# Designed miniproteins, single chains, continued (2), part 92

Each design is a single chain, and the fold is of that chain. pLDDT is the mean over its residues in the fold that is shown.

## One batch from the design tools (miniprotein)

Design m7191
Fold by ESMFold2-Fast:
Structure m7191 (fold): chain A 100 residues (1-100)
Amino acid sequence: TPMMEQIRAGFIADLERIAELIEPYDPETAEKLRALVQRIKAETDPQRQLELMREALKLVQETYKKLKDKMSVEEQIKLGVLIMAMGGNVLVLERMLKKM
């Protein structure tokens, strides 16, 4: 549906912004996140797309815990807000897929 596509696009945009924010501290994880973006874009099955999105969210949450002490307070806040937005998008997509 157009709404599901919009939510996925928002998630992808947030994931790309996170990759940019963490790249100076962890370029290897930034590349892994960009690879996940490409896999999500290439996936045609909504359930498998959701699984990849959950994988990306977990990786970002783990990376935040690892990098927070190396980042400025402003960068920590920006990253935290993006993680919360990604979590919200996953929950909305889960509920939409259950109603299909």
Scores: mean pLDDT 87

Design m7192
Fold by ESMFold2-Fast:
Formats: structure tokens, C-alpha cells, sequence
Structure m7192 (fold): chain A 84 residues (1-84)
């Protein structure tokens, strides 16, 4: 189901955040959390809209570590799209 696919995206992003925790400020973690919440909301309606949103956030994010985490999020969402 789409819900199970979204849960896998969330799990993959959470693992990446934990692995890079020492490289992330509290503000970075808050930003990633806010982006993640919006991605979940968008993906339930349209995975393509969620992908477009992450691409926009990635273009506007100067922090390389946050960019890496958003790139993982984007890759996982693209895999969800391919499974539809």
C-alpha cells in the first residue's frame, strides 16, 4: 500500500538523520522534521507533488549535510513513484 511505502521513506530518512546526528544542529533537525511532515502530507495525495517539494527545498538549502538527507528523501520518493 502507499501508506507502507511512505512508512519506509520515513524509516530510511530517520536512519540517515541518526547516522549524521553529530553533523546536524538543532535548527537543522527542526528543518528536516518540518520538511518530512510536509512530504508525508503531500505524498498521501500525490507522490509527484512530494518529489517537487523536496527538489525545491534541496535547491534552497545551503547546508551540505541537510542536502544529503533531503537527497535520501528524494531517492526514496522516486522509488515509491516507480512502484506505482
Amino acid sequence: SLAQQIDRVVAAVARTVRARSSQLSDDDRTQIGQIGAQVIALAQQSVDDAIAYVQQQLANTPNPTVQQILSVMLDQLQRVRQQQ
Scores: mean pLDDT 87

Design m7193
Fold by ESMFold2-Fast:
Structure m7193 (fold): chain A 100 residues (1-100)
Amino acid sequence: NDEQYKLELSQAVELLDQAHDLLLQGADLLEKLTGDKELAEEIRELANNARQSGRVDDAEKAVELLRKGLGEEGKQLLEQAEEAVRQAREHLEKARKLQK
């Protein structure tokens, strides 16, 4: 299961990279629509932390902040980011189960 563990972990990393790009796009859109630079920067910081450290919790928090700020204007981008983070969580949990 060591090969499967590495595969699940690799897929979680790829999905966090995808979520990172989507969350940065969402933060840019939020800043443009609302002018809330502080919230946009918090989302960017959480997205960067998730990508660099593999902390899915930080990506999930970024999605929640983005959801509250964007409303209907960002719905499609938000749904894509939510799905990427959800799949990253699933692969990370599968990796954790294979480690024991």
Scores: mean pLDDT 85

Design m7194
Fold by ESMFold2-Fast:
Structure m7194 (fold): chain A 80 residues (1-80)
Amino acid sequence: ELTEREKFMKEFAKELIERADDREALIELIRERGKEYLKKYPDTDTTEEDIEATVAEVSKLSKEELLEMGKEIEEALKKS
């Protein structure tokens, strides 16, 4: 029932939660997944600059805030 885009975001959220203990790995994950998303969905409003802005924001977050972000993404997908 989920779209391919929603499945991508759900996998990304799961990986974010799994890597919340390792900020460096988490930042690399965001860059890799973000670039994959742009390549797979070129009609999206998301840009490479948005990905780097996300990396900067994630770099400021605590472990608890990172887990909450992942949970919010999961809940958003659940309501779609």
Scores: mean pLDDT 73

Design m7195
Fold by ESMFold2-Fast:
Structure m7195 (fold): chain A 110 residues (1-110)
Amino acid sequence: AVFRGRARVVDPATGTEVEIEAVAEVEGNRVTVTAKVTVVSGKETMKATLEIRNAEGEVVAASEAKEVKPGESAVLVLEAELPPGRYTAVVRLTSEAGTVVLAPLVSFEV
């Protein structure tokens, strides 16, 4: 199964605007989430991490963090084998000042 999600996030501290597009591909218990993170406006470099969270909001899998500079895009890929349940793919954005913004993208079921 293929699930798609999109989010536009504004950091309230800096006014930095981020656009995220995500695809979650579920085949049996194997999940591949791909997220494209773009800093569309602002002057801040953002640190982006792709997370899979369970129904309780706990992080069950996370990608390595990538830096996304103003006007640039980064692609995050996360592969996981998950037990049956409901999950949400979230991008965690951290600003240079340490402000954290969570962008929920797509919910899926395994």
Scores: mean pLDDT 84

Design m7196
Fold by ESMFold2-Fast:
Structure m7196 (fold): chain A 87 residues (1-87)
Amino acid sequence: MKVEVEESEEEVTLNGKNVILKGVKAVAEINGAKATAYGTVEYNKETGEISSSLAAEKQETEEGKKAAEIALEEAKKGVEKAVEEFK
């Protein structure tokens, strides 16, 4: 099994408000089946509001479903870490 995690961070100004966007991309591979999961954390520096989302691509094979589950778990860990860093 192979797992790769990529993290990104971008600070943007939206309507005069500072927002930090953190992205987590996790890719898992099992027996040649690859699945990608994405996590996003948005932190509004003005309000202190934190929002997060997780999504994985739909898989048709059993190995692809297992890869998606593993990728989603890794993306979730990255999201939880990012949320804790903003608290």
Scores: mean pLDDT 79

Design m7197
Fold by ESMFold2-Fast:
Structure m7197 (fold): chain A 115 residues (1-115)
Amino acid sequence: MIELTEEERKALVNYFLYEEARERGLPPTRVMTDEEFEAMKKGARILAELAGRSPEAVQAVYDAIRPEVEKARAAGVYFGLTPEQEAEYDAFVEELTREQARRSGADLALAAWEK
């Protein structure tokens, strides 16, 4: 249903495993590398863009990667971030939230003023 590249699939799996571990207070198996962290941020942006287009698309993405997430979960694989990466991620999420708000109600209002 959703066509994802191998790179996008890995990014999204790491994103879901990190968020699940963080939300549930599970200890991470290891810390992400800088490369994995950058990939995870790309995955978060992909989900944010899809959520803006269709809520069903977010579910379809999760369904597409569910086998990889469940396999990693069964193996006890969860990713964590360094304190520096966590601060950067929190700032990144705040920026994504502001971008989504602008592209929904606020951006429509600005477009009405511009033209």
Scores: mean pLDDT 71

Design m7198
Fold by ESMFold2-Fast:
Structure m7198 (fold): chain A 81 residues (1-81)
Amino acid sequence: MLTDAQRVHLVTDMSSYSIKLLKEKLPNASDEQIKELLNKIIKEFTPKFIELLSSETNYDTLLAKAQETAKEITEKVIKEF
């Protein structure tokens, strides 16, 4: 089970990474478009993250898998946009 500090850190890092990548790959997108894409990423990430929390007991492995999953979802959303 993650501590509140670990959960906040993980969510903040994932959100920051996704926003940065969206802005870098879509420099002409409006703030509203970035927000809609971020919401889509969160929607796809949430069930996968819950599954990772239930299946993975090692924090470092969980963190690595969560980061990889967030990156894959963000890149997929960018390609579909």
Scores: mean pLDDT 75

Design m7199
Fold by ESMFold2-Fast:
Structure m7199 (fold): chain A 102 residues (1-102)
Amino acid sequence: MQLSPDDEGLEKAIEEINAKEPLSEREIAEIRFAHYAARFLTTGDPADARRAAEILEERLGDREAAAFFREIAELAEEDPEAAKERLAAYLEAREAERLAAA
């Protein structure tokens, strides 16, 4: 299946970053995850949330976060705005935990 223009743009951006500073496979996966999570917060498209879940499970090994993003995708099929609010709250809580780390 041919990549969408947006997916091609993401891959090109990763290549440009990697050319300047070599990235690990984990860092590349984290960049891809962040891209789809951010895109979901803009679009509310369940496909973006499912793509983020796939990266979390298959590339980052975070099955708990992957399950959460699948729940977000299911919610987005019925209420995209509620799904966006739920994801935003989750990301805000995770950022607070990260900032509290020594």
Scores: mean pLDDT 76

Design m7200
Fold by ESMFold2-Fast:
Structure m7200 (fold): chain A 62 residues (1-62)
Amino acid sequence: APSPRELRAATLLQRAVGLAWSKRDTDLLDELIKRSIPLLQAQDWDGVERLAQETLERLAKL
């Protein structure tokens, strides 16, 4: 079963992806996807959460 940390990171990443898509910010979405891949491969859930949160904050400023 996924850990609480993994679930939190995954949920925030899904929210960031969904919001970027809904705002049609394709550049930020592409950056998010490219930056998330090595973090996901490393299982760096703290890194995934920080990336997702940074992306959500950037989207809130648009």
Scores: mean pLDDT 84

Design m7201
Fold by ESMFold2-Fast:
Structure m7201 (fold): chain A 92 residues (1-92)
Amino acid sequence: SAPEPISEEEIEKRKEEEIKAFTEAIKAGEIDVERVRREAAEELARLAERDPARAEVFRRIAERILAAMEGEDVEGNLREALELAYEYRKSL
């Protein structure tokens, strides 16, 4: 198996812990939204030139994270972004 053996329960626990930690960081004002936006744009530009399919997946993940950081359905957007990231890793 390419990935390390992780139980479904452990995956769900990690997702919930990541969502909680990120939500708390947003509420605490610890996230530099403009820096994240800039870094995401730079990475998207690099990926778009090399692998357009990966660029599209990254764009979708970045849009969800940025929406959460702007206060739009924080937990829902973070959960969708995390699920997209996990699905993308399975395709590698």
Scores: mean pLDDT 75

Design m7202
Fold by ESMFold2-Fast:
Structure m7202 (fold): chain A 60 residues (1-60)
Amino acid sequence: APITVSEARVILNEAEKALKEQAANTQKTIAALNAVLASPDLPAPLRTRAEALIVKLKQR
């Protein structure tokens, strides 16, 4: 099912928490962020935030 805007916000908040807390297992978070980016109805600010978080999680 397509990810709703509310679900996307939860995924983005969890991704930011994982980045801040230096969580050891980020692959599920990256997969969830990619699912958010696959949503065609995602607002541009949330899309930009998801893309930035994926980059940061991969660079840690």
Scores: mean pLDDT 76

Design m7203
Fold by ESMFold2-Fast:
Structure m7203 (fold): chain A 61 residues (1-61)
Amino acid sequence: SLDDLRSLFDSFKHPEHRLPFLRFLEKELGITFSEEEKAAILAIKDPEEAFERVRELLERH
């Protein structure tokens, strides 16, 4: 939903919230991200770009 997307986006404003979120996705979806993939997402300053990167990774898995 729109509210879910907003909450997700707000979490991405704080880089420290991104790694726990990625680990949550790995657990819930039964997928594994590489340490390089996770580090790349943490290095992105813009929360919108970081969120789009996560979407791209999910589409690949």
Scores: mean pLDDT 75

Design m7204
Fold by ESMFold2-Fast:
Structure m7204 (fold): chain A 62 residues (1-62)
Amino acid sequence: SADERLAAVRARMQAILDRLGGEEGLLAAAQLVVEERQRTDDPELRDRLGQLLQDFIDRVLA
């Protein structure tokens, strides 16, 4: 489901952040979300991934 795929992307982002840290980790985590959005043809999942990416960027810049 879209919820399961979103949860998997969130878990992968966290794993990247825990492993790399710093700016490198932030860029790699953002890139993962961008690539997942490009791969999906599910409009709901694309929208949710876009919201996830925007929230992530806003949190990083806060």
Scores: mean pLDDT 84

Design m7205
Fold by ESMFold2-Fast:
Structure m7205 (fold): chain A 94 residues (1-94)
Amino acid sequence: KEEKIRELAKKFVDLLRKLGVSDEDIRKFGEFLQKGYAGPGLENEAKKEGLHEAIISMAGALGTFFSDLVKEGLAENAREAAIKFGKAVLEVLE
């Protein structure tokens, strides 16, 4: 379970870096996800926390992504999926 989420997190971090997002902004996103935002309103919460524009633009797709992680049995619910993914993003940055 954790290895699959770490692989997805690594690909996501690599994508954000290619889009010019700083490691500091990616870390802020990982910390934001650990608060458990995963459903409706994710985009508005991301804007409120001042996340990078590229991350905010992906908020809708991230909601679907967390639901898919639940369907694959990688998390019990979307909130847990977001928390696990956020932790994996932070681990990739170390």
Scores: mean pLDDT 78

Design m7206
Fold by ESMFold2-Fast:
Structure m7206 (fold): chain A 79 residues (1-79)
Amino acid sequence: MKEAKKKLEEGQKEYKKGLEAMSKGDAETALKHFQRALELYEQALEIARKENSTDEDLIAEIEFNIRQAKGGIEAAKYL
């Protein structure tokens, strides 16, 4: 539980850095941060499923953040 939330929070920090890079027109830096956020969110999802497969709210939150990071990657990659 604690480990999955820590990875989720680390991913959220990386996602925020990606958004900040996008606002500055730095697509390369944004892409790097969004890719790191996705990696951390996927790790959080694996840990959450391993620790408690019935914590559907946490899993749904992580899956939502994964979709957001993938969207950020696409936005940075094709701009």
Scores: mean pLDDT 82

Design m7207
Fold by ESMFold2-Fast:
Structure m7207 (fold): chain A 83 residues (1-83)
Amino acid sequence: SKMKEEALKLAERFSKALEKAEKGDLKGMEEFTRLAPEVAKLFPLVRKSRIDDLRNDLNSAIKNNASPDVINKLQKKLNDTEA
């Protein structure tokens, strides 16, 4: 989804800022501090989007009579993401 893509881009920017901050880059530290609250707000939305995607994938696999191995792998990913 568009929200998931935007949230993932923000998470990527945050990760890059953290990496720069760990290397002593002052601009990285500033960006990390600025983005941290925004990333925290998006974490539940990213998780929900991932769960919704996995449920859709699992339902599609079941409807299309996918192999038990494929169904079990999708179910495991869904269970691991919901935990």
Scores: mean pLDDT 78

Design m7208
Fold by ESMFold2-Fast:
Structure m7208 (fold): chain A 90 residues (1-90)
Amino acid sequence: SVKEEILKILEEAYEKAKNASEDEAVKILQEALDKILEIVKEKMPEKAEEFGLKVQEIWLEMIEKLNEGVPFEEVLKEAVKKLKEVVEEL
């Protein structure tokens, strides 16, 4: 399913990000999210706008928490958890 494909991309990105520096992890997650958004636009165009807005909200919250000095591991884990929840709603 499209949802299973997206979850696999997100999980693979999370596994790579956990083993990377903060800057590298942010880049890995951004590249994965860009790919996921393209898949949703192509395969589920009716859900793309709402999905994109929710992803953007989670992304901005993640960046804000990193700038506030919240531990990187905690921020990454919470962001990925919220992203998985948004994907489950597809």
Scores: mean pLDDT 86

Design m7209
Fold by ESMFold2-Fast:
Structure m7209 (fold): chain A 90 residues (1-90)
Amino acid sequence: YDLQGNYDEAIKKYEEALKLAEENNDIVGQVVSYLNLADIYFKQGNYDEAKKYLKKFEMIKSSKTIKDSDLSKETIKLYWRLRLELMAKD
């Protein structure tokens, strides 16, 4: 678990990773970055931003642009956990 003071640094790094994935049309890298951003915003207590990034992940996945086999089991578990946790905050 990261100290709260490190969340801004983690967000910046994931945003930089997302920009690189977007520039290279790396769809898998984009969805993983969206999920990591959702996770760090959730840990920060910023549930609105966490929901926005989770929805971006869901939109790309629902378009069938990526397969479940393109994602690690850990990534899929993180998605379902974030979805359940964020629904509990509504």
Scores: mean pLDDT 77

Design m7210
Fold by ESMFold2-Fast:
Structure m7210 (fold): chain A 124 residues (1-124)
Amino acid sequence: MTPLEIIEETVEKLKEAKTDAEQYRVVWEGAEKLREMGLTDLAAGLLAGYSIAKGRIDEFWAAMALTAGTGRKGEFYAALGIVVYALTGDKELAKAYIDRALKLEPDNPLVKELVEFAKEKYGL
């Protein structure tokens, strides 16, 4: 399973998730799979996306702190933008995070792949 396949599976499951508890479980499960692959920043981005979508700003800062030692903020913001859109439908907010991801890591192949996915699937 690739990082993109984990993100795709997570957002498809989020479409079916009807409660906050179920949505959190889906996001947590996706984040754990990414962490097992060593993709800590991408995993933190999924959790941060849920936190922003639910207005949990303290949880957002906690997720952001998990990326402090890596410098891979592009992966973080790409995953965050995708989850925000999946949970809220806020295209402008999601696009702002995805544009931020590209500015932070324009040469990261995973960031480029996630941005292309977001453009194709959501028109971001």
Scores: mean pLDDT 83

Design m7211
Fold by ESMFold2-Fast:
Structure m7211 (fold): chain A 66 residues (1-66)
Amino acid sequence: PSLSAEAQLSDELAQPVVKEMSKKQEELQKKLEEGTPQEEIDKELEEFNREGAERFRRRLEELRRK
């Protein structure tokens, strides 16, 4: 781990996102191994990215509400 002081604050916000990304990648890899077409994987990635953006915005709003 080589996070700078500035990156430390971002890391605190990113930790849940990183965990969700890792979990999603594992699920997608499993689907690929099961023969899911790339087009379906791409659609799931797009939906996941959209949800991730919403969760990130929600988290920022929660911090502002503090």
Scores: mean pLDDT 67

Design m7212
Fold by ESMFold2-Fast:
Structure m7212 (fold): chain A 58 residues (1-58)
Amino acid sequence: MSPEEQALEYADSLQFAKALEILKKDPSLKKAWEHLAERYRLLGADRQAEEVLALMEK
């Protein structure tokens, strides 16, 4: 399983902290970062979604 696939799986299973740890190690995984932000928004956590996108842009 690739780091991108694993980050997507953790985001889908609501294991956001584990997904974020993978993404911080490889910030080039833009699609996985965007997917994690979308999962936060679907839960009503818009501020956390914006924080995730800000980390991606650094």
Scores: mean pLDDT 78

Design m7213
Fold by ESMFold2-Fast:
Structure m7213 (fold): chain A 66 residues (1-66)
Amino acid sequence: MLSEREQILKDSLKRLDELYSKTTDPEVKKQIEDFKRQLEYASKVLSPEQLKQLASTLLQQAEKMV
């Protein structure tokens, strides 16, 4: 279970970092930082399935802003 959560977190954070590097908007950068914090916290309390759902939602929102 922990290894699945860790993998989902790592993959999601990597994608958010890529989106962060592509944007020049400071407000979008702050939002991506907030998404990273949300995922890190969620990884401690959510199931792998719930974490994957949250990550998918946050990544879709970040991609729309970039």
Scores: mean pLDDT 82

Design m7214
Fold by ESMFold2-Fast:
Structure m7214 (fold): chain A 72 residues (1-72)
Amino acid sequence: MLSPLESMESFLQGMVEKSKDKAKAEELAKKALELYRQSVRAREEGNDKEAAELYAKAQELMTEVAKLAMEG
């Protein structure tokens, strides 16, 4: 069974591969994954507000990666 992190990693890798600017998409994807990891850790530590803020930032970067993949 894939963890949520592994599923997100696989999804972002697919989006990066579809992007014509792969270097930029890869940079944004790596940053989004790092923020998502920090969000999960903050939640595990009981910092729900910090986790939500980090998750929101990760979502914003994931949207940028998706936009790059759709625009080619």
Scores: mean pLDDT 79

Design m7215
Fold by ESMFold2-Fast:
Structure m7215 (fold): chain A 55 residues (1-55)
Amino acid sequence: ALLDLVNRAANFFRDQGIEDLANYFESYRENPQKAIEDFRKLAGEELANKVLGLV
């Protein structure tokens, strides 16, 4: 589940052409919870909730 959310975040940035951010989130395979926290911080709550399907 958490790894799936990390993959959604990485794919979101890859689809936007922001490969550096996509690679950053993929590097968190060992710590998916931390990747989601960082994604929320970086993208902001509104965009993060939309991408992760939390709203």
Scores: mean pLDDT 71

Design m7216
Fold by ESMFold2-Fast:
Structure m7216 (fold): chain A 114 residues (1-114)
Amino acid sequence: SLTVTGSGGGTFKAGGSVTLTATATGGTASYFNWYMQYPDGTRLTLVFASGVLSSLIPERLRGRISVSVDSANNTSTLTMTDLEVSDTATYYWEASDLKNVGKGAGVQVTVVAS
């Protein structure tokens, strides 16, 4: 059974950056997926299979999101630059070991105008 923990949420100023990290334990992660859910309940897949950006993400997010993976440490890191107030959302992750899927509770990212 995979357990996935994460960090990096909080309150940020528009124009800044945020780094979110998810780490899997209890098994070796084969991939990580990243999601966001807006305050209105709209949910988007941001990244699937540890590096593939979703074709359905809004254009305003393209070029501002990057992801890296450290397979030796079962860790995936999502970075977002040039933050916008509209990036305010709960960010979620999942990891898979080809048998089980571990889901994280997510972290809240709040972006306020500068």
Scores: mean pLDDT 79

Design m7217
Fold by ESMFold2-Fast:
Structure m7217 (fold): chain A 87 residues (1-87)
Amino acid sequence: SEFEEKINRLKEVLEKKMDETIAALREQGAEDAFIEALRKAYEEVLNDFIEKLKKYYKTDQQKAEELMKKILENFGVSKEEIEEILS
């Protein structure tokens, strides 16, 4: 339950970052077909990553949480927001 809540918060933050990226690309004149393909590719990668995190959590909870921290840091999420997501 707590882990599923952490995963849901992580997913929401990463989806928000993708929406911001799409907005910037639209301002630069990116075509709708390109944006749709990019979003689909991102959703497939994110879903695969979430499934792997769930499998890791069953065998090594500490490793799963460290991977969650690293991905959030790599996407430029603040330390304060990371602590809130993983609390």
Scores: mean pLDDT 81

Design m7218
Fold by ESMFold2-Fast:
Structure m7218 (fold): chain A 94 residues (1-94)
Amino acid sequence: SMEEIEELLKILEKTLEEVLDKLPEDLAKRVRELMEQIRKAVEEKDYETAIELLREAILLLVEEALRHRDDPELTNIALALAIEFQEILDALEK
């Protein structure tokens, strides 16, 4: 599962690089910070912290999508990122 987690983190990083300019600046910064903190927690084998941070990232992105339901591009991007964070969470909980 560690190899799966590393690959999923790499996929998430590539997705973020493609969509960061389409997100509000504050949201983009917070998502980037959460991704870096999650990567560090995984590398340190602090899986409890990684799980908490992943849940925070998912909630943040889902709440942003719900807040901006009238903006389909932002909603779709936020939900796509939430799905990628959820896939990492699912891999950690296996």
Scores: mean pLDDT 86

Design m7219
Fold by ESMFold2-Fast:
Structure m7219 (fold): chain A 103 residues (1-103)
Amino acid sequence: MRSIEEVLEEILKAVEEAIELIRRAAEETGDPELRELAEEMEELKKRLEEAIKKKDYTTVLLEVARVLGILGEVADRVPEYAAEVGEITARLSALLAELVALM
Protein backbone atom coordinates (compact mmCIF):
# COMPACT_ATOMS: atom_id res chain seq x y z
CA MET A 1 0.00 0.00 0.00
CA ARG A 2 1.24 3.52 -0.83
CA SER A 3 1.91 6.18 1.83
CA ILE A 4 -0.75 8.78 2.65
CA GLU A 5 1.50 11.43 1.05
CA GLU A 6 1.70 9.48 -2.25
CA VAL A 7 -2.10 8.97 -2.31
CA LEU A 8 -2.69 12.70 -1.64
CA GLU A 9 -0.27 13.65 -4.47
CA GLU A 10 -2.19 11.37 -6.88
CA ILE A 11 -5.53 12.89 -5.72
CA LEU A 12 -4.21 16.41 -6.45
CA LYS A 13 -2.96 15.24 -9.87
CA ALA A 14 -6.38 13.71 -10.71
CA VAL A 15 -8.15 16.94 -9.61
CA GLU A 16 -5.79 18.98 -11.84
CA GLU A 17 -6.56 16.65 -14.79
CA ALA A 18 -10.30 17.11 -14.07
CA ILE A 19 -9.92 20.93 -14.11
CA GLU A 20 -8.09 20.76 -17.48
CA LEU A 21 -10.83 18.49 -18.91
CA ILE A 22 -13.64 20.83 -17.75
CA ARG A 23 -11.79 23.89 -19.12
CA ARG A 24 -11.36 22.13 -22.49
CA ALA A 25 -15.07 21.21 -22.55
CA ALA A 26 -15.99 24.83 -21.68
CA GLU A 27 -13.79 26.18 -24.51
CA GLU A 28 -15.15 23.68 -27.07
CA THR A 29 -18.85 24.12 -26.14
CA GLY A 30 -18.87 27.79 -25.06
CA ASP A 31 -21.12 26.75 -22.13
CA PRO A 32 -20.75 29.41 -19.36
CA GLU A 33 -21.89 26.91 -16.70
CA LEU A 34 -18.92 24.65 -17.54
CA ARG A 35 -16.63 27.66 -17.05
CA GLU A 36 -18.28 28.25 -13.64
CA LEU A 37 -17.76 24.55 -12.75
CA ALA A 38 -14.06 24.85 -13.68
CA GLU A 39 -13.77 27.92 -11.40
CA GLU A 40 -15.52 26.02 -8.57
CA MET A 41 -13.05 23.13 -9.09
CA GLU A 42 -10.11 25.59 -8.75
CA GLU A 43 -11.55 26.73 -5.38
CA LEU A 44 -12.06 23.09 -4.28
CA LYS A 45 -8.41 22.38 -5.22
CA LYS A 46 -7.26 25.31 -3.03
CA ARG A 47 -9.33 24.00 -0.09
CA LEU A 48 -7.98 20.48 -0.70
CA GLU A 49 -4.35 21.76 -0.70
CA GLU A 50 -4.94 23.63 2.60
CA ALA A 51 -6.57 20.54 4.19
CA ILE A 52 -3.55 18.44 3.12
CA LYS A 53 -1.12 20.98 4.66
CA LYS A 54 -3.09 20.83 7.94
CA LYS A 55 -3.30 16.98 7.78
CA ASP A 56 -7.09 17.40 8.03
CA TYR A 57 -7.90 14.16 6.20
CA THR A 58 -11.63 14.33 7.05
CA THR A 59 -11.82 17.63 5.13
CA VAL A 60 -9.79 16.02 2.29
CA LEU A 61 -12.48 13.30 2.04
CA LEU A 62 -15.28 15.92 1.99
CA GLU A 63 -13.57 18.04 -0.71
CA VAL A 64 -12.90 14.96 -2.90
CA ALA A 65 -16.61 14.03 -2.55
CA ARG A 66 -17.48 17.54 -3.82
CA VAL A 67 -15.08 17.09 -6.76
CA LEU A 68 -16.84 13.80 -7.63
CA GLY A 69 -20.19 15.64 -7.52
CA ILE A 70 -18.97 18.27 -9.99
CA LEU A 71 -17.59 15.53 -12.30
CA GLY A 72 -21.06 13.92 -12.32
CA GLU A 73 -22.61 17.28 -13.30
CA VAL A 74 -20.04 17.70 -16.11
CA ALA A 75 -20.82 14.20 -17.48
CA ASP A 76 -24.56 15.06 -17.48
CA ARG A 77 -23.96 18.38 -19.29
CA VAL A 78 -21.37 17.09 -21.83
CA PRO A 79 -22.15 13.40 -22.53
CA GLU A 80 -19.42 13.31 -25.24
CA TYR A 81 -16.88 13.73 -22.38
CA ALA A 82 -18.51 11.04 -20.19
CA ALA A 83 -15.78 8.44 -20.88
CA GLU A 84 -12.93 10.81 -19.91
CA VAL A 85 -14.88 12.04 -16.84
CA GLY A 86 -15.57 8.39 -15.92
CA GLU A 87 -11.86 7.52 -16.00
CA ILE A 88 -10.97 10.40 -13.64
CA THR A 89 -13.97 9.55 -11.40
CA ALA A 90 -12.87 5.89 -11.16
CA ARG A 91 -9.29 6.90 -10.26
CA LEU A 92 -10.45 9.42 -7.60
CA SER A 93 -12.85 6.84 -6.11
CA ALA A 94 -10.04 4.25 -5.89
CA LEU A 95 -7.66 6.83 -4.34
CA LEU A 96 -10.37 7.86 -1.84
CA ALA A 97 -10.83 4.20 -0.79
CA GLU A 98 -7.03 3.83 -0.42
CA LEU A 99 -6.85 7.05 1.67
CA VAL A 100 -9.65 5.81 4.01
CA ALA A 101 -7.76 2.50 4.47
CA LEU A 102 -4.64 4.48 5.52
CA MET A 103 -6.53 6.67 8.06
Scores: mean pLDDT 86

Design m7220
Fold by ESMFold2-Fast:
Structure m7220 (fold): chain A 58 residues (1-58)
Amino acid sequence: SEKEIIRGLEELGVPLEIAEMAVDALKQGASAEEVAENIELLTGIPAEKVLAVLEKYL
């Protein structure tokens, strides 16, 4: 669910605003891989860690 993805991303240190953008991108049909790479670019959190959260709760 959206709330579980946001919570999981915040637990990694992703800011709420970026976590919400990630959910919106997924709803628009972006891949989990694309979203993970974009979060790494914006936050410096490794895409592999972000992807693991997205794949677990998506």
Scores: mean pLDDT 84

Design m7221
Fold by ESMFold2-Fast:
Structure m7221 (fold): chain A 78 residues (1-78)
Amino acid sequence: MEPLSEEERRVLRALAEHGPLTVDQLAELTGLSKERVQEIVDRLEARGLVDRIKIGEKTYYTLTRAGVEALRRWEAEE
């Protein structure tokens, strides 16, 4: 599998700890810009590690099973 960047791991950890989150909430929790978070979640979704859920006017992101497994793998190598 392609390695996860530090920023990608930070986003995955926030989703694992806090549940479904918007881009705005992810930016606040990770310290990344909203633009950077959007790029990261788009890439993670393309890799099947994150899903998006639209609730009302807001889009939330959540970990897939593959995303949970990828995070565990990288955290175990820590």
Scores: mean pLDDT 81

Design m7222
Fold by ESMFold2-Fast:
Structure m7222 (fold): chain A 73 residues (1-73)
Amino acid sequence: MGPETQEFAKRFRELFSKYKSEVLKKTKNIGIAGLVARLLATADLLESEGDTDTAKILRDSAKRILDYAIKQE
């Protein structure tokens, strides 16, 4: 595997851990926190690769999912 693939995986893990910690401050639902963190981490990586449209869709979806989960608890 090329260096770029290893760097991508490392960056994803760092972003995922950061976002999961932030989302867990807003909801007790670990499954939703993991899903939202994954969407936000993936969005940041896609935006860095030039796919700003997909990144926006993922961020908008993450916000809606989190808002819905908070309203139900």
Scores: mean pLDDT 81

Design m7223
Fold by ESMFold2-Fast:
Structure m7223 (fold): chain A 73 residues (1-73)
Amino acid sequence: SIEKRAKEILEKIKSKVNPPEEYEEKLKELARELAIIEERAENGLTEEEEKEFAERLKKYIPFIKELQQLKAE
């Protein structure tokens, strides 16, 4: 399920970085988006869907950069 996949992604992120509590909700949101993409990839993505998911992930780039800085410490 997407919920189970999202939880697994969230736990993997938390295992690599120790994010502040204020990041929790946005991390859950990002993990859920990644879970949806992975679920769709298993069923075969169209080129249009791949482009849509790439655009959706772009809006999280600033947040991902913040997480990468936490990991580097």
Scores: mean pLDDT 75

Design m7224
Fold by ESMFold2-Fast:
Structure m7224 (fold): chain A 74 residues (1-74)
Amino acid sequence: MYEKEVKETKKIIYEATRHLEQVIANTQTEAQLLSKERSTEDHRQQLAELHRELERFQKALEEVREIYKKLEEK
């Protein structure tokens, strides 16, 4: 019984992790496209915000991966 519960939870966390990785990749692409635009102050502020969002997403991904590792505890 407990093993089935743990497997279901791991699957949910894994799918969430995959989705977060995709969001990070898409945000990185958006930041790269903005960085090639003619730099206005607004574009620089938008790029800085995208970099802050990427940092937050990467930290969240690390936290989720740590939770997943704890669930894999033998």
Scores: mean pLDDT 75

